# Ledger of designs, part 50: designed miniproteins, single chains, continued (3)

Each design is a single chain, and the fold is of that chain. pLDDT is the mean over its residues in the fold that is shown.

## One batch from the design tools (miniprotein)

Design m9727
Fold by ESMFold2-Fast:
Structure m9727 (fold): chain A 78 residues (1-78)
Amino acid sequence: SMMTVEQYIIDYAKSLGFTEGQARQIASLIMSDEPEVIFKDSSPPIRLPGSYLASDLSEEQKKKIEELIEKMYNGLNV
């Protein structure tokens, strides 16, 4: 797939009910100067650029990204 990690995050966030603008802000936050926050237990820490391909992510990495997006959605709707 030619889908980027940025587009993967946007599509997943929108599937939960975020607007496109909110989903883009979420993608910016996840792929900001703290991308290692997602994968900090990796050695070395992983920097995840927005242009990185979603197909290059492991299933565990995808699951962690999805869990972060779901946590943000639940935090806004509680």
Scores: mean pLDDT 66

Design m9728
Fold by ESMFold2-Fast:
Structure m9728 (fold): chain A 79 residues (1-79)
Amino acid sequence: SMKAELLATLDAAYAKGVANQKDKEVLEIGKVLYDFLKKLIEAGDWEAIEKASKRLEELADKNEMTVEKVKEIIAEIEK
């Protein structure tokens, strides 16, 4: 199923990221995003995934991608 394929893809991408990344903050951002996206995919909440992606894209464009800002976006989407 699409859900199973996406979860497998996310798991593989996260594992590869952890294996190849040494920056502790980047690793923490990756873990926070992995846990959040996995939860949304398992729930089938595609609207929340799209909203989160748009807000995270804004952070990246402003060079404001920090653990704290990522967690703020997640909290806003989960309310």
Scores: mean pLDDT 79

Design m9729
Fold by ESMFold2-Fast:
Structure m9729 (fold): chain A 76 residues (1-76)
Amino acid sequence: SARIKALRELKELVIKAASYFATRDYKKAQEYRDKALELAEKLGATPELLENIKNIHHLENVGKVLDYIEEQIKKE
């Protein structure tokens, strides 16, 4: 479905942002984080999910976001 494809794209953007934060490439990390936020907003993400995406420079928030996306894919 189109929604599953969009959720997989969101997952990829979050992983890329997290990877760039881990390697201290902050400019690229922020670019991918911002792309993830834009897609999440289009998908009707909750304020809590948007807050966790904004703060994915903290690794615990990356895990929370990825778990949420995977659960949404399973529910489709």
Scores: mean pLDDT 85

Design m9730
Fold by ESMFold2-Fast:
Structure m9730 (fold): chain A 103 residues (1-103)
Amino acid sequence: SPIEELQLKADVLFMAATSGLQLAADRLGDEETRERIAELAKRFATATPDEQIVLLEELRGLGEELRRKAADDPYTQALVDAALETVEEAIELLEKLKELLRE
């Protein structure tokens, strides 16, 4: 179904974004942020679409924090930027999924 396809794509994008940000946190030695990202990932699997959007917004906040910490590291900054773009794509897909659920 279109709903199942959108959810699957959002799940894949979420996993990609969390992996990218965890790698960025590891590169920066930020164990606290790495652990917070892992905790968000555990919560995502059982979350509703509304809750998944909130978790992605929290993940965006952690990504913005890592981006600031990576100001002098162009590679890590590019990795964070790519992960943040993936977060925005996942949010857009979940918003579209919510529209289909209202019909």
Scores: mean pLDDT 89

Design m9731
Fold by ESMFold2-Fast:
Structure m9731 (fold): chain A 83 residues (1-83)
Amino acid sequence: SAALARKLGEAAVADGEEGKRLAEEGKEKNDATLYTAGALLAIGGAIDGELAIRLGKEAGDEEAVELGKKGVELAEEAGAKLK
């Protein structure tokens, strides 16, 4: 499942980056749609990132683990903007 781990890690990073951007913009502009979209992407990024870390460790794919960790970190940063 190395291929799945990498795909999840890549998705986690993409969703985490977009989630952080939308959460910050939504909070600054008081835009409920952007804020909600940012929150949902952050949640998705955190889930995919955690799965990428787990599956990457099982497969011995350190790159997938690193992508997953980055995705979780970005999702956490997005979550901090939503508090």
Scores: mean pLDDT 83

Design m9732
Fold by ESMFold2-Fast:
Structure m9732 (fold): chain A 60 residues (1-60)
Amino acid sequence: FPGLTPEQSELVEKAAEVIKENYPEVSKEAAARAIAREVLADPEAATKRIKGFLEAAGVL
C-alpha cells in the first residue's frame, strides 16, 4: 500500500484476512483498503486499534 511502512502493510493485511474470515461477503481488498485509509489518517491510533483487534482474534 502506498504511504504505509512494511510493518503497517503487514498489520493491514492480517486484519483484512480476519475480517474476511468473519464476514465472507466483504472482499479482502475492500477491507484492506478501508483499514489502510485509517492508518494513513491516524497512524498511531489506527495501529493501536489494529493490534488490539488482532490480539482479540488470536492472531497476535
Scores: mean pLDDT 78

Design m9733
Fold by ESMFold2-Fast:
Structure m9733 (fold): chain A 109 residues (1-109)
Amino acid sequence: VSASEVEVLRASEELLEEIKRALEERGLPVVDVGAHLLRPAIVEEPRTIVFTNARGNRVLVLLRPLPEEDATLVVSVTAAADTPDADLRRAAELAAEIAAENLDRFVPA
């Protein structure tokens, strides 16, 4: 797909706060959560990217295909530099699950 023709939606602020709260309740505190929906789908299989941002925090970006929606769900989780990889991955997976259950709460970016 052409990037210039991709529709971008973002999760509402209320949904992002609900996701953060759910993660905190599971013992997976995060600095920030982002969730975006890209149409049409840009990946056919789940992909993960892990990096350190300019503030020294760890970031995991999960790209999850949603074939029935012809869309890709993009979830980013930002956590403290000393956060274990397993916790970062679990936080991203739970955030993606909650976001995918609430696609009706995404708004134009």
Scores: mean pLDDT 82

Design m9734
Fold by ESMFold2-Fast:
Structure m9734 (fold): chain A 57 residues (1-57)
Amino acid sequence: MDLSAVAADPRLRRVYLALRETGGDIAKTAERLGLSQDEVEELVARIRAAAGDLPFL
């Protein structure tokens, strides 16, 4: 898994770290980041496109 593209984008990196801490819980990640669930789902799709499938999703 190549996370370089995710690490280079501060917004994607923040979402990735929050997902790791919540165990892939989109609702808790959205609450923690002050984003909507739809925004988190969109950012998760972008992370998957850049890095492939995540082991905690």
Scores: mean pLDDT 75

Design m9735
Fold by ESMFold2-Fast:
Structure m9735 (fold): chain A 62 residues (1-62)
Amino acid sequence: ATTEVEVIAEGADEEEARRNMQKLLDDVAAATGGTVEVLEERVEKLPDGSWRYTARVRVTRP
């Protein structure tokens, strides 16, 4: 079975937001024992000067 989930990470700069996103994706893969595929991604600078990375991912479990 497959499940689609939206994951959001933020950081003080773009690099930190991307790094935080990678950690979340790694944590999901480790917790589920499944495969995580990124379907859509978006990176935006927020009005407060922080950065947001939004990813829609598909998690496939055996």
Scores: mean pLDDT 82

Design m9736
Fold by ESMFold2-Fast:
Structure m9736 (fold): chain A 76 residues (1-76)
Amino acid sequence: SEAEEKARDLAILAAIKAYKKAKEEGKEKYELEFKSGDATVKAVFDRKEGAYAVAEVNGVTVEVFLSVEEIEKLLK
């Protein structure tokens, strides 16, 4: 569905953002949370485990798990 696709895209973007912030600030872990219209997004990055992000759009919840390697592939 459109809501599921939007939630998935927001979760991936949040995961990438958490990774970038951890790298920029020299942190082993970074957490972020934001609202975007009717959407809510939370992401946690850990250098050892990778990123976990969850997004909710119109009551549809999507979780994504991305390793550091997967995130780096998305940025190429």
Scores: mean pLDDT 85

Design m9737
Fold by ESMFold2-Fast:
Structure m9737 (fold): chain A 87 residues (1-87)
Amino acid sequence: DEKKEKLLKETEEVAKMAEEAARAARKDREKGVKLLEETAKKAMEVGISTGATLFLEAAEAARKDREKGVRLALEGAKLMLKLAESI
């Protein structure tokens, strides 16, 4: 199923983006926030509205509390990988 394969690939890409954003946030908060917002935008484009909301919350958290933002981003990545497994 071509549609299913595309959704799987795009969901895994969102998870990868979230992990990269979390790594960036540990070194540079501003860069991490920007990458989390880009991850949320990608999730929205893919149609994963729950992922988009989660990564926007992670970006907001990272602005005030870097470690909280990193934790939420990594939790989001894990949820995206679980979603990919269910596709």
Scores: mean pLDDT 85

Design m9738
Fold by ESMFold2-Fast:
Structure m9738 (fold): chain A 88 residues (1-88)
Amino acid sequence: MLDAVYQQTVDRLLSLGIPKDIAEAGGAIAREFVAQGVDPDLAITAVVQTAVSIQTAQRILASSGEPPIAPDKDTLRSRVEYLLKQLS
């Protein structure tokens, strides 16, 4: 069910230290892709991996004195879409 996809994605992102606002956005994105016919496990994994990748890149940029990447819903959605196309 779409609600289970949302909750699993949010819970997993929160367990990895992703901020609540971004975790909720990730859950909504995973639910959206499953509604479009993407496999639930693939959608959840793609969102989780993308959010972790953005967080890691932001941490690296902060440690190097570069401006951080803003982890927003649009950036997360765009990168998940790209990753899912590579896995098709």
Scores: mean pLDDT 76

Design m9739
Fold by ESMFold2-Fast:
Structure m9739 (fold): chain A 69 residues (1-69)
Amino acid sequence: MVPFASLILPMLADGASPAQVVDKLLEAGFPLDEAQRAALAAAKSREEFIALLGTVDPELAARLRAVLA
């Protein structure tokens, strides 16, 4: 079982686009509704992406903020 934080943390740190991170999450089986994946993929920045992700999975978003801030 691979933790989603461990999958996307290096991508976000490396400057991957929000759309690339969404694609990786979907490939890994992360449960996103159509509206959620559209909103996340359309994020204008990593900060906006993490804020939007926090509305879906607040624990995941908090871990990402703690590492990337």
Scores: mean pLDDT 80

Design m9740
Fold by ESMFold2-Fast:
Structure m9740 (fold): chain A 76 residues (1-76)
Amino acid sequence: MRKLVAERHIVIDASAEDRDEAIREAFKIVDEAKENKISTIVTVRFDDGSEYILYSLVDKELNEISVGGMVILPLE
């Protein structure tokens, strides 16, 4: 049985001061991966302990692409 899996996982360490720029770069990586039909997850880790995760996952059986993101904030 086939499952959606990431073929590529990219981790970017960034300063929280550069948050908007780092997120824009993550979107560029995901957009390029989507055009090339490569299942990719990009995790941006910030020095304040927060993370931003973007993904583009290709289901080759269904010819579908799942795109999404989530923000992880430090609780304490």
Scores: mean pLDDT 73

Design m9741
Fold by ESMFold2-Fast:
Structure m9741 (fold): chain A 69 residues (1-69)
Amino acid sequence: GLPAAELSEEEREVAREVAEKLREIGDALNLLITGKKLIAEGKKTGDKELIEKGEELKKEGAEKLGMEP
């Protein structure tokens, strides 16, 4: 059976919103991880553009995790 008998409509909406927020957090974490990897690779290869791109992605991911207004 459906959990409709156990959850109110408001509780179901909150659960959906939480799931969507967790997905957004996962995406932001991927940006942080990718940024760190690009910085490491750029430092290893001497690619300044790769380092700058990595720093940009790292900053974007960090801001999305709790510092964006």
Scores: mean pLDDT 77

Design m9742
Fold by ESMFold2-Fast:
Structure m9742 (fold): chain A 70 residues (1-70)
Amino acid sequence: KKEEARKVALEIVREKGRIPLVDLLTEIMKKTGLSYEEALAVVDELIAEGKLRREVDPEKNEIIVSLAEL
């Protein structure tokens, strides 16, 4: 279930390029049935591994997630 969620998260971010964290979490929860806390843990793990990155959008004051640059 967590392994599937990791693949889903990476696929969503690859397709969207840049996505608000709240939207990413919502899509992971919708596709995998994970809770908010479980979905957030998956995203945090991928960020810690350097596969995803997070930044603050200064215009919208929201957290944006994207693929880490090579």
Scores: mean pLDDT 80

Design m9743
Fold by ESMFold2-Fast:
Structure m9743 (fold): chain A 67 residues (1-67)
Amino acid sequence: LSREVGRAIREGDYETALRYAEELFATGEPNDVLAAAIAAREVAELSEDPEIARRAEELMRKALEAL
């Protein structure tokens, strides 16, 4: 799953990357939650779509709070 997130980010498919990051967060496993936080931060920084950036920022905060 973390590999799929990385691929989506590299391809510029930030909506798909965000969905995979949400799945990583949902596992509750510390390494997956950390990977979700990192991926969400990257999506928020790289996406020029304000809606996607906002969703990514929300996921990042939620994941960091869970760690």
Scores: mean pLDDT 81

Design m9744
Fold by ESMFold2-Fast:
Structure m9744 (fold): chain A 82 residues (1-82)
Amino acid sequence: SMSDYILQSLVDSLMSEIRSLADPATQAQADQLRATLPDKDVALAYIGLIKQIAKEIKDPQSQKAMEQQAKIHEDLVKQAEE
């Protein structure tokens, strides 16, 4: 379905962001989550990891921008389940 396509595309985008920003241990955790959970749960877990990464950002404007993008993605996942 279109919702399944949107979720899959979101998971791929979030994984790319995690691979660019996270340490190898966090990347391995992300890979394990994708292997064990449905796409919706993977997307929510990845959004959670990105929110944690955002908290480590020293620039307040960049931190807020990443947190805002994560919130938008979280709302998209919630809409896809309805």
Scores: mean pLDDT 81

Design m9745
Fold by ESMFold2-Fast:
Structure m9745 (fold): chain A 69 residues (1-69)
Amino acid sequence: SMSERELIKKAVKEQMRLLAEAGDLFVKLQQAKKNGAPQDVIDSLEQQLDDKLQQSQQLIADTNKQIAS
């Protein structure tokens, strides 16, 4: 079994990756809105951003369950 410290360390690395990806998508979304991109492009970027945020929340939930065990 992975130690609590190693579980947290792994979770932090994955959160940093997800946050960086979400940040890039947020910048792209803001630029698309500013440039008057088609609504389907905006919707696609919003969905991708939401997916990254859901992945982040799930990772937190999964990590907390592993620590609590």
Scores: mean pLDDT 86

Design m9746
Fold by ESMFold2-Fast:
Structure m9746 (fold): chain A 109 residues (1-109)
Amino acid sequence: SWEETRERLIRLAKEDPAAARDQLLALIDAVVTDPRVRAAGRRAVDLLQQVIERGLLSDKSVEELINTLVEGLKAAEEGKYREAYLLFSIAESMARMFLSIDKIEQERE
């Protein structure tokens, strides 16, 4: 079930971000058939892994981003490609925002 997948991925993202990325990418490749939606999902997962590895997210923010990615995967499985693309784009934009803030803070030092 997607609920069990969500819970597993949230735990894995906190314990082993690289393994969480690999599982998310495998799920995107298995579930998402539209190349544009697949590309959006892959970008979101790669950026999420970067923000987690840099310690830029609270546990709650990790849960919110993983939940958004899982809802995107669920939408894609149901053939709701517009909704899947929107959800992956939201996750990508949130991760990019955290990386941009981190870069600005690093440039101040």
Scores: mean pLDDT 82

Design m9747
Fold by ESMFold2-Fast:
Parts: C-alpha cells; structure tokens; sequence
Structure m9747 (fold): chain A 56 residues (1-56)
C-alpha cells in the first residue's frame, strides 16, 4: 500500500545524516503528493522512535 511505501521511505531518509524531519516531509511530498498521509506517518514514526541514528 501507499502507507507501507511511505513508511519504508521514511526509514531510508531518516538513516541519511543530512536529512531533517522537514526535509524528509519535503522529499516524500515530491514523490507521493499526499501531505496529510506523509505528516501522519512521519509524526507516528518519530513518536515511536524519538532518537534515530545520531553521531556519538
């Protein structure tokens, strides 16, 4: 589903060190054009994983 594709892309983009949450939303919006769904999935992912990959 589109939700599954968005969730997979969120994981990929969050693993890129140069990507902020805002930049991830922007990249997903270019691809999927569904701002409400993107915001929902990003917010949910961030809520479940408040700390993603960070440099020590």
Amino acid sequence: SEEEEIRREIVRLFLERDRSQQEIRDELLKRFKNEDLINKEVDEFVSLLPAVSKEP
Scores: mean pLDDT 70

Design m9748
Fold by ESMFold2-Fast:
Structure m9748 (fold): chain A 80 residues (1-80)
Amino acid sequence: MKVTVTYKDGTVKELIIETPVTLKEIAEKLGIHDKEKIELAAKLAGMKPEDLISEEQLMKALNALLAVDKSIKEVEVEKI
């Protein structure tokens, strides 16, 4: 999966995320290193930070991370 992240400062970052992956690993790729934010995002997504997530769960995890981190404006996911 290709993930395009647009930050509120106008920075755009492209990430390659291979599934299965943990929510914690996705958060770290997005620059989210705050353990409390990662744990809150996991609770919002109905999972643990260390749970392996499938491609189908990726958008749910990304939306949860977007909800807890105010530096991110939007995320877009594309199949490669």
Scores: mean pLDDT 81

Design m9749
Fold by ESMFold2-Fast:
Structure m9749 (fold): chain A 103 residues (1-103)
Amino acid sequence: SERHREALRVVREGLEEAKEAYKAGDEEKAKKIIEETAIEAIRILLGEDADPDTLEVPEGASALEKEVLEHLAMAIHAARQGRVEVAIEEMELAIRALEELLA
């Protein structure tokens, strides 16, 4: 769907920026980019009123849609805990699930 394509674009662009910040040693910038990007992707998928801290998977969501939302939520949690490498891995897993969903 259009929502899924838009979410994929946002996550890809945000993750690239976060990886560059992390590679440059700017962990605070990397964490902020990951958190803001994952929140934006969740809101694209579920609507602007979606709360990433009390995330409810819609009834009838596919296994891949659930997987995307779980990885985005885990990326936010990891970023807030300062686990930047884990947050990056979770964002990469969200991208893979979105790519499968759009295949």
Scores: mean pLDDT 87

Design m9750
Fold by ESMFold2-Fast:
Structure m9750 (fold): chain A 82 residues (1-82)
Amino acid sequence: SYFEVKVEVQEVTTDSVKRETFEGRFPTEEEALEWAKKIAKEFGLDKLLHQSRQGDTLTLVYVKIEDGQVVKTAKITITKHE
């Protein structure tokens, strides 16, 4: 079994959405989560806005806040595979 991680970093402007996607596979959920959190931190996305679990899928949303406004988001999805 392994854990598949997808990290989607989005910057939303009035005219466009810029997106970068990072994917990885890890033997444990803990390693997957640590890797995803490091990516979020590198983009300045250090504030956890939301966390939920449904079955084998863990979802986290991190945000970057500047002058009290959300300027970027990262959606982390970690799914367990057998």
Scores: mean pLDDT 83

Design m9751
Fold by ESMFold2-Fast:
Structure m9751 (fold): chain A 85 residues (1-85)
Amino acid sequence: SVEEILARAEELLARLEAKAKEFEQLKNEGKLSEEEAKKMVQEMMAIGRELGRLMAELIQQGHEEEARELARRGEAIMRRVKELL
């Protein structure tokens, strides 16, 4: 159902936000090695791919506006991470 897709998307966005904050904190503390940064970015990209799958499912069901909002939110989080690289 759409409600189940949106609930899963909210969970993924919360996980992505938590990972982004962890990344920012580790960088600010000087604890973020190149290897750790790469691993964390890969983990966040994996969450992004799962979000992309849910967005595609929403679009197929005619919920394009909800999909665009999820895209904006995910992109905003990843933009913050990119600025730290």
Scores: mean pLDDT 88

Design m9752
Fold by ESMFold2-Fast:
Structure m9752 (fold): chain A 81 residues (1-81)
Amino acid sequence: SPLDELLALLEEMLAKLEAGELTEEDFQRIKQQVAELAKSLPEEQQRLALAAVLYAEDALRNKDRRAAESARGLVERLREL
């Protein structure tokens, strides 16, 4: 399903981010794919997915551990919907 594919992409993003291995190229690819998949989801799931990507971007650019934790929390909330 689009949700399962989106969750797999978000998990790839977070796993690489948490390992310090998330490249700008991988991030931009995942961001684009998540944005396209999110269009087919209910509004609440779309908002959570896009917010997770935004926090992951802040973590990647600013080395902000709290932003990375916020991204993880949003993905876990998305799994529970």
Scores: mean pLDDT 89

Design m9753
Fold by ESMFold2-Fast:
Structure m9753 (fold): chain A 100 residues (1-100)
Amino acid sequence: SKLQEMIRQVEAFIKLLKDIKEDLKKNPEKAELYKSSAVGLLDSAAVYLKDHGLDEESEKLLELADKVRKAKSIDEVLSVIEEAIELLKKIKAELEAQIA
């Protein structure tokens, strides 16, 4: 179903953000690369959510993408990525609650 496809896609976004977080922790010298990757992923996730009627959640992800762009330290980037992961987990749980 469309709902099950959305759940799988949100889970994929969560996994990709967790991978970026892990890579940033292991390779801090590549911080700008992972920061760019996180922004791109959050922008893509926001577009996906908006295309599926989750406009408010999309706006929150775009706000988090902007926070990543403006972050001045690795710790700030990691903190914002964690906020995005927790938001996507909540979205996933809400979608899962709708499965009959």
Scores: mean pLDDT 90

Design m9754
Fold by ESMFold2-Fast:
Structure m9754 (fold): chain A 118 residues (1-118)
Amino acid sequence: SLSPLQRNILVEIKKAVEEYLKRIDAEIAATTDPARRRGLEILKEHVEKLYKDVEEAIRNAKSLDELFEKVKQIIEKHRKEVEEATKDLPEDVRAYVLQQFDAIAESILNIIERAKKL
């Protein structure tokens, strides 16, 4: 079973990711530019995949320091996949998608760092 600390981290990250996915869905619905819509769909897919890998890392990490390092590696892997998936999109769309990915990644790492303070 998960420790109380692992449960708390998982709940906070899930909440942050769900709020971010709702924002992406709203932007997709509001977007009239097909290239921007495609970029946001790629972002959504990779944020969902990122969350799945982060959830697994939380369940299996032996310490908060190990969790932080594993999550950094997971983020780097998914960041490269987003870069590859968006390579043929207009530069402004690609930059926006990567910026949004970096923002959710930073939020996840900040949740783990706060947990290290008890």
Scores: mean pLDDT 90

Design m9755
Fold by ESMFold2-Fast:
Structure m9755 (fold): chain A 89 residues (1-89)
Amino acid sequence: MERLRQANELMDEAAEEGWSNEEVLRRARERGLLSAEEERELLADPKKALEAVSFFLGMAVIYIALEEGEITEEQAEEMLEKLEKSELK
């Protein structure tokens, strides 16, 4: 669940620092959550950028629930798969 942890760290910092969607995507790329090509494509489409940031926020929420013991690792994996499937349109 390294991606969930990284997404939580990213979104916590974004909230604390007041990062724009563009800044969130840039930081996600620096942390290996996005490729340079994915970052450029998302920055070219504001709706895709918003969807990507919402996806990272969803991952962060799943990670928090897992860390708090509200869900199991298996439930977290299922929730992540459903989140990925909803964004893959």
Scores: mean pLDDT 80

Design m9756
Fold by ESMFold2-Fast:
Structure m9756 (fold): chain A 61 residues (1-61)
Amino acid sequence: GTIVTVTRENYKDILAKLGVDLSKVPENASLGFLGSFLLQAGAKLVSVDENSVTMEIPEEY
């Protein structure tokens, strides 16, 4: 899989590529909330920082 770091600047692009409905994601959502959507899309949690969530995305996503 591919390691990606999700931030408030890139999360919409990453979630859209994984097929997540962005209309269901609040504009001020916490990074933990955003990480939960990635877990539902099949990603694995690698690490969490105050301003970023690092996750492993399966090669098919």
Scores: mean pLDDT 73

Design m9757
Fold by ESMFold2-Fast:
Structure m9757 (fold): chain A 85 residues (1-85)
Amino acid sequence: MAEEAKKIATEAGKKNLGKLPLEVVNAMVEALEKAGFEVESAEIVKLTDKEAVFELKLKDTDLVLKVTLKLDENGNVSDVEVEVL
């Protein structure tokens, strides 16, 4: 379950590189919901010139996915890292 959610979020994020952080997170949430996960909340926990960090809370699993989006000089997502908290 946790590994599947992490994989889905990671793959959706990587397919949406070059977009703004919120657009990438929205694509991840949509991919998780299409796979049958319920996303309770998506909260920004850190924002700098180099990275945006979100926590996605899944209702059905007590799982929290930490999403780290690396930003380029224009503020677009250049890399995606997902970990289970």
Scores: mean pLDDT 85

Design m9758
Fold by ESMFold2-Fast:
Structure m9758 (fold): chain A 89 residues (1-89)
Amino acid sequence: TVTRDGQEVAVSSLSDLQNGDVILGGEVTVAGGFAFFTVDGKTYALTSPDNPDAYPEADVNLVLKDGQLVEVATVSAGEIIKDAVDRAL
């Protein structure tokens, strides 16, 4: 699930994400030179950046910006949404 305009929205794949969507409480892992993102028991392959070591192996909050998943600072849920929107726009 993701947050879109302050509402929880169910998504089945990364292609269902819209610019400015915020994924909260996901975990990034690196295996075999590839980065993976796990949230709500589902695992997604990260297509960028080209360097998988750029992602932390920790619980992260991500926002979709111009087709890329970027990390946002760990703050309260309301502050994360505002920061993510500002960073995506």
Scores: mean pLDDT 51

Design m9759
Fold by ESMFold2-Fast:
Structure m9759 (fold): chain A 95 residues (1-95)
Amino acid sequence: MIEEKVEKLVKETLEEINKLFAEKQYISKEELYELGYKLGKKAYKEVGEEGAEKVLKKVVEELSKVLPKEYVEAFEKGFREGAEEAKKEEEEKKK
């Protein structure tokens, strides 16, 4: 199974989010959406649809401990849309 890759991506995703917070005093919901989109697309390509969902679930759980709900929701929306776009790109290659 892909558990090791999922755990690695969870750590990398949280590190990218922590880096954004360390570099900026204020972070917008749009910036979290954009970061989520980028990371969701990457997760789909590396671990597939099921793996990306597992990464998102663990990241959202950790973020919910430290961020307001609106910010967590912005990241989750971005992540899901990024993963969906990566899936669409892979389906187009099969045609």
Scores: mean pLDDT 80

Design m9760
Fold by ESMFold2-Fast:
Structure m9760 (fold): chain A 74 residues (1-74)
Amino acid sequence: SELEELRKELREKAKEAGLSEELIERVLEEFDPAGLKALLTMIDDPSVTAEDIENFLRELEEYRKLAEEKKKRE
């Protein structure tokens, strides 16, 4: 329920911030609740640009790929 509310709010605010639907859906599918909350906080900050948000998403995706790769190697 809390996660569903967070995802809905993030989708609405990210769309308002100018992020693509494809990027929003991917973030909602792949990110942990903590990552979603961090992104929502950035989007809600009027000093943060769409470019800043895209950079943040790129860093999180790279970090997540490294964590997943480490998990596969055991």
Scores: mean pLDDT 72

Design m9761
Fold by ESMFold2-Fast:
Structure m9761 (fold): chain A 65 residues (1-65)
Amino acid sequence: MRKELIEEARRHEEEAVRALEAGDGETALRHHRKSADLAVEAGWVSEEQAREGLRHMEREVERRR
């Protein structure tokens, strides 16, 4: 099982959420991309699902800016 990748992905997503809540959209997107890449590598989500998640995060950052 790819536990280490999943744990790292979760850590990056936690950082992304914290950055978004703090108003740091640049840092939020950076951590979200890293989390998505790791989740795809771990087989947790498809590349298509990861791209949709990134698009959604980009829209949320734009709305809050």
Scores: mean pLDDT 80

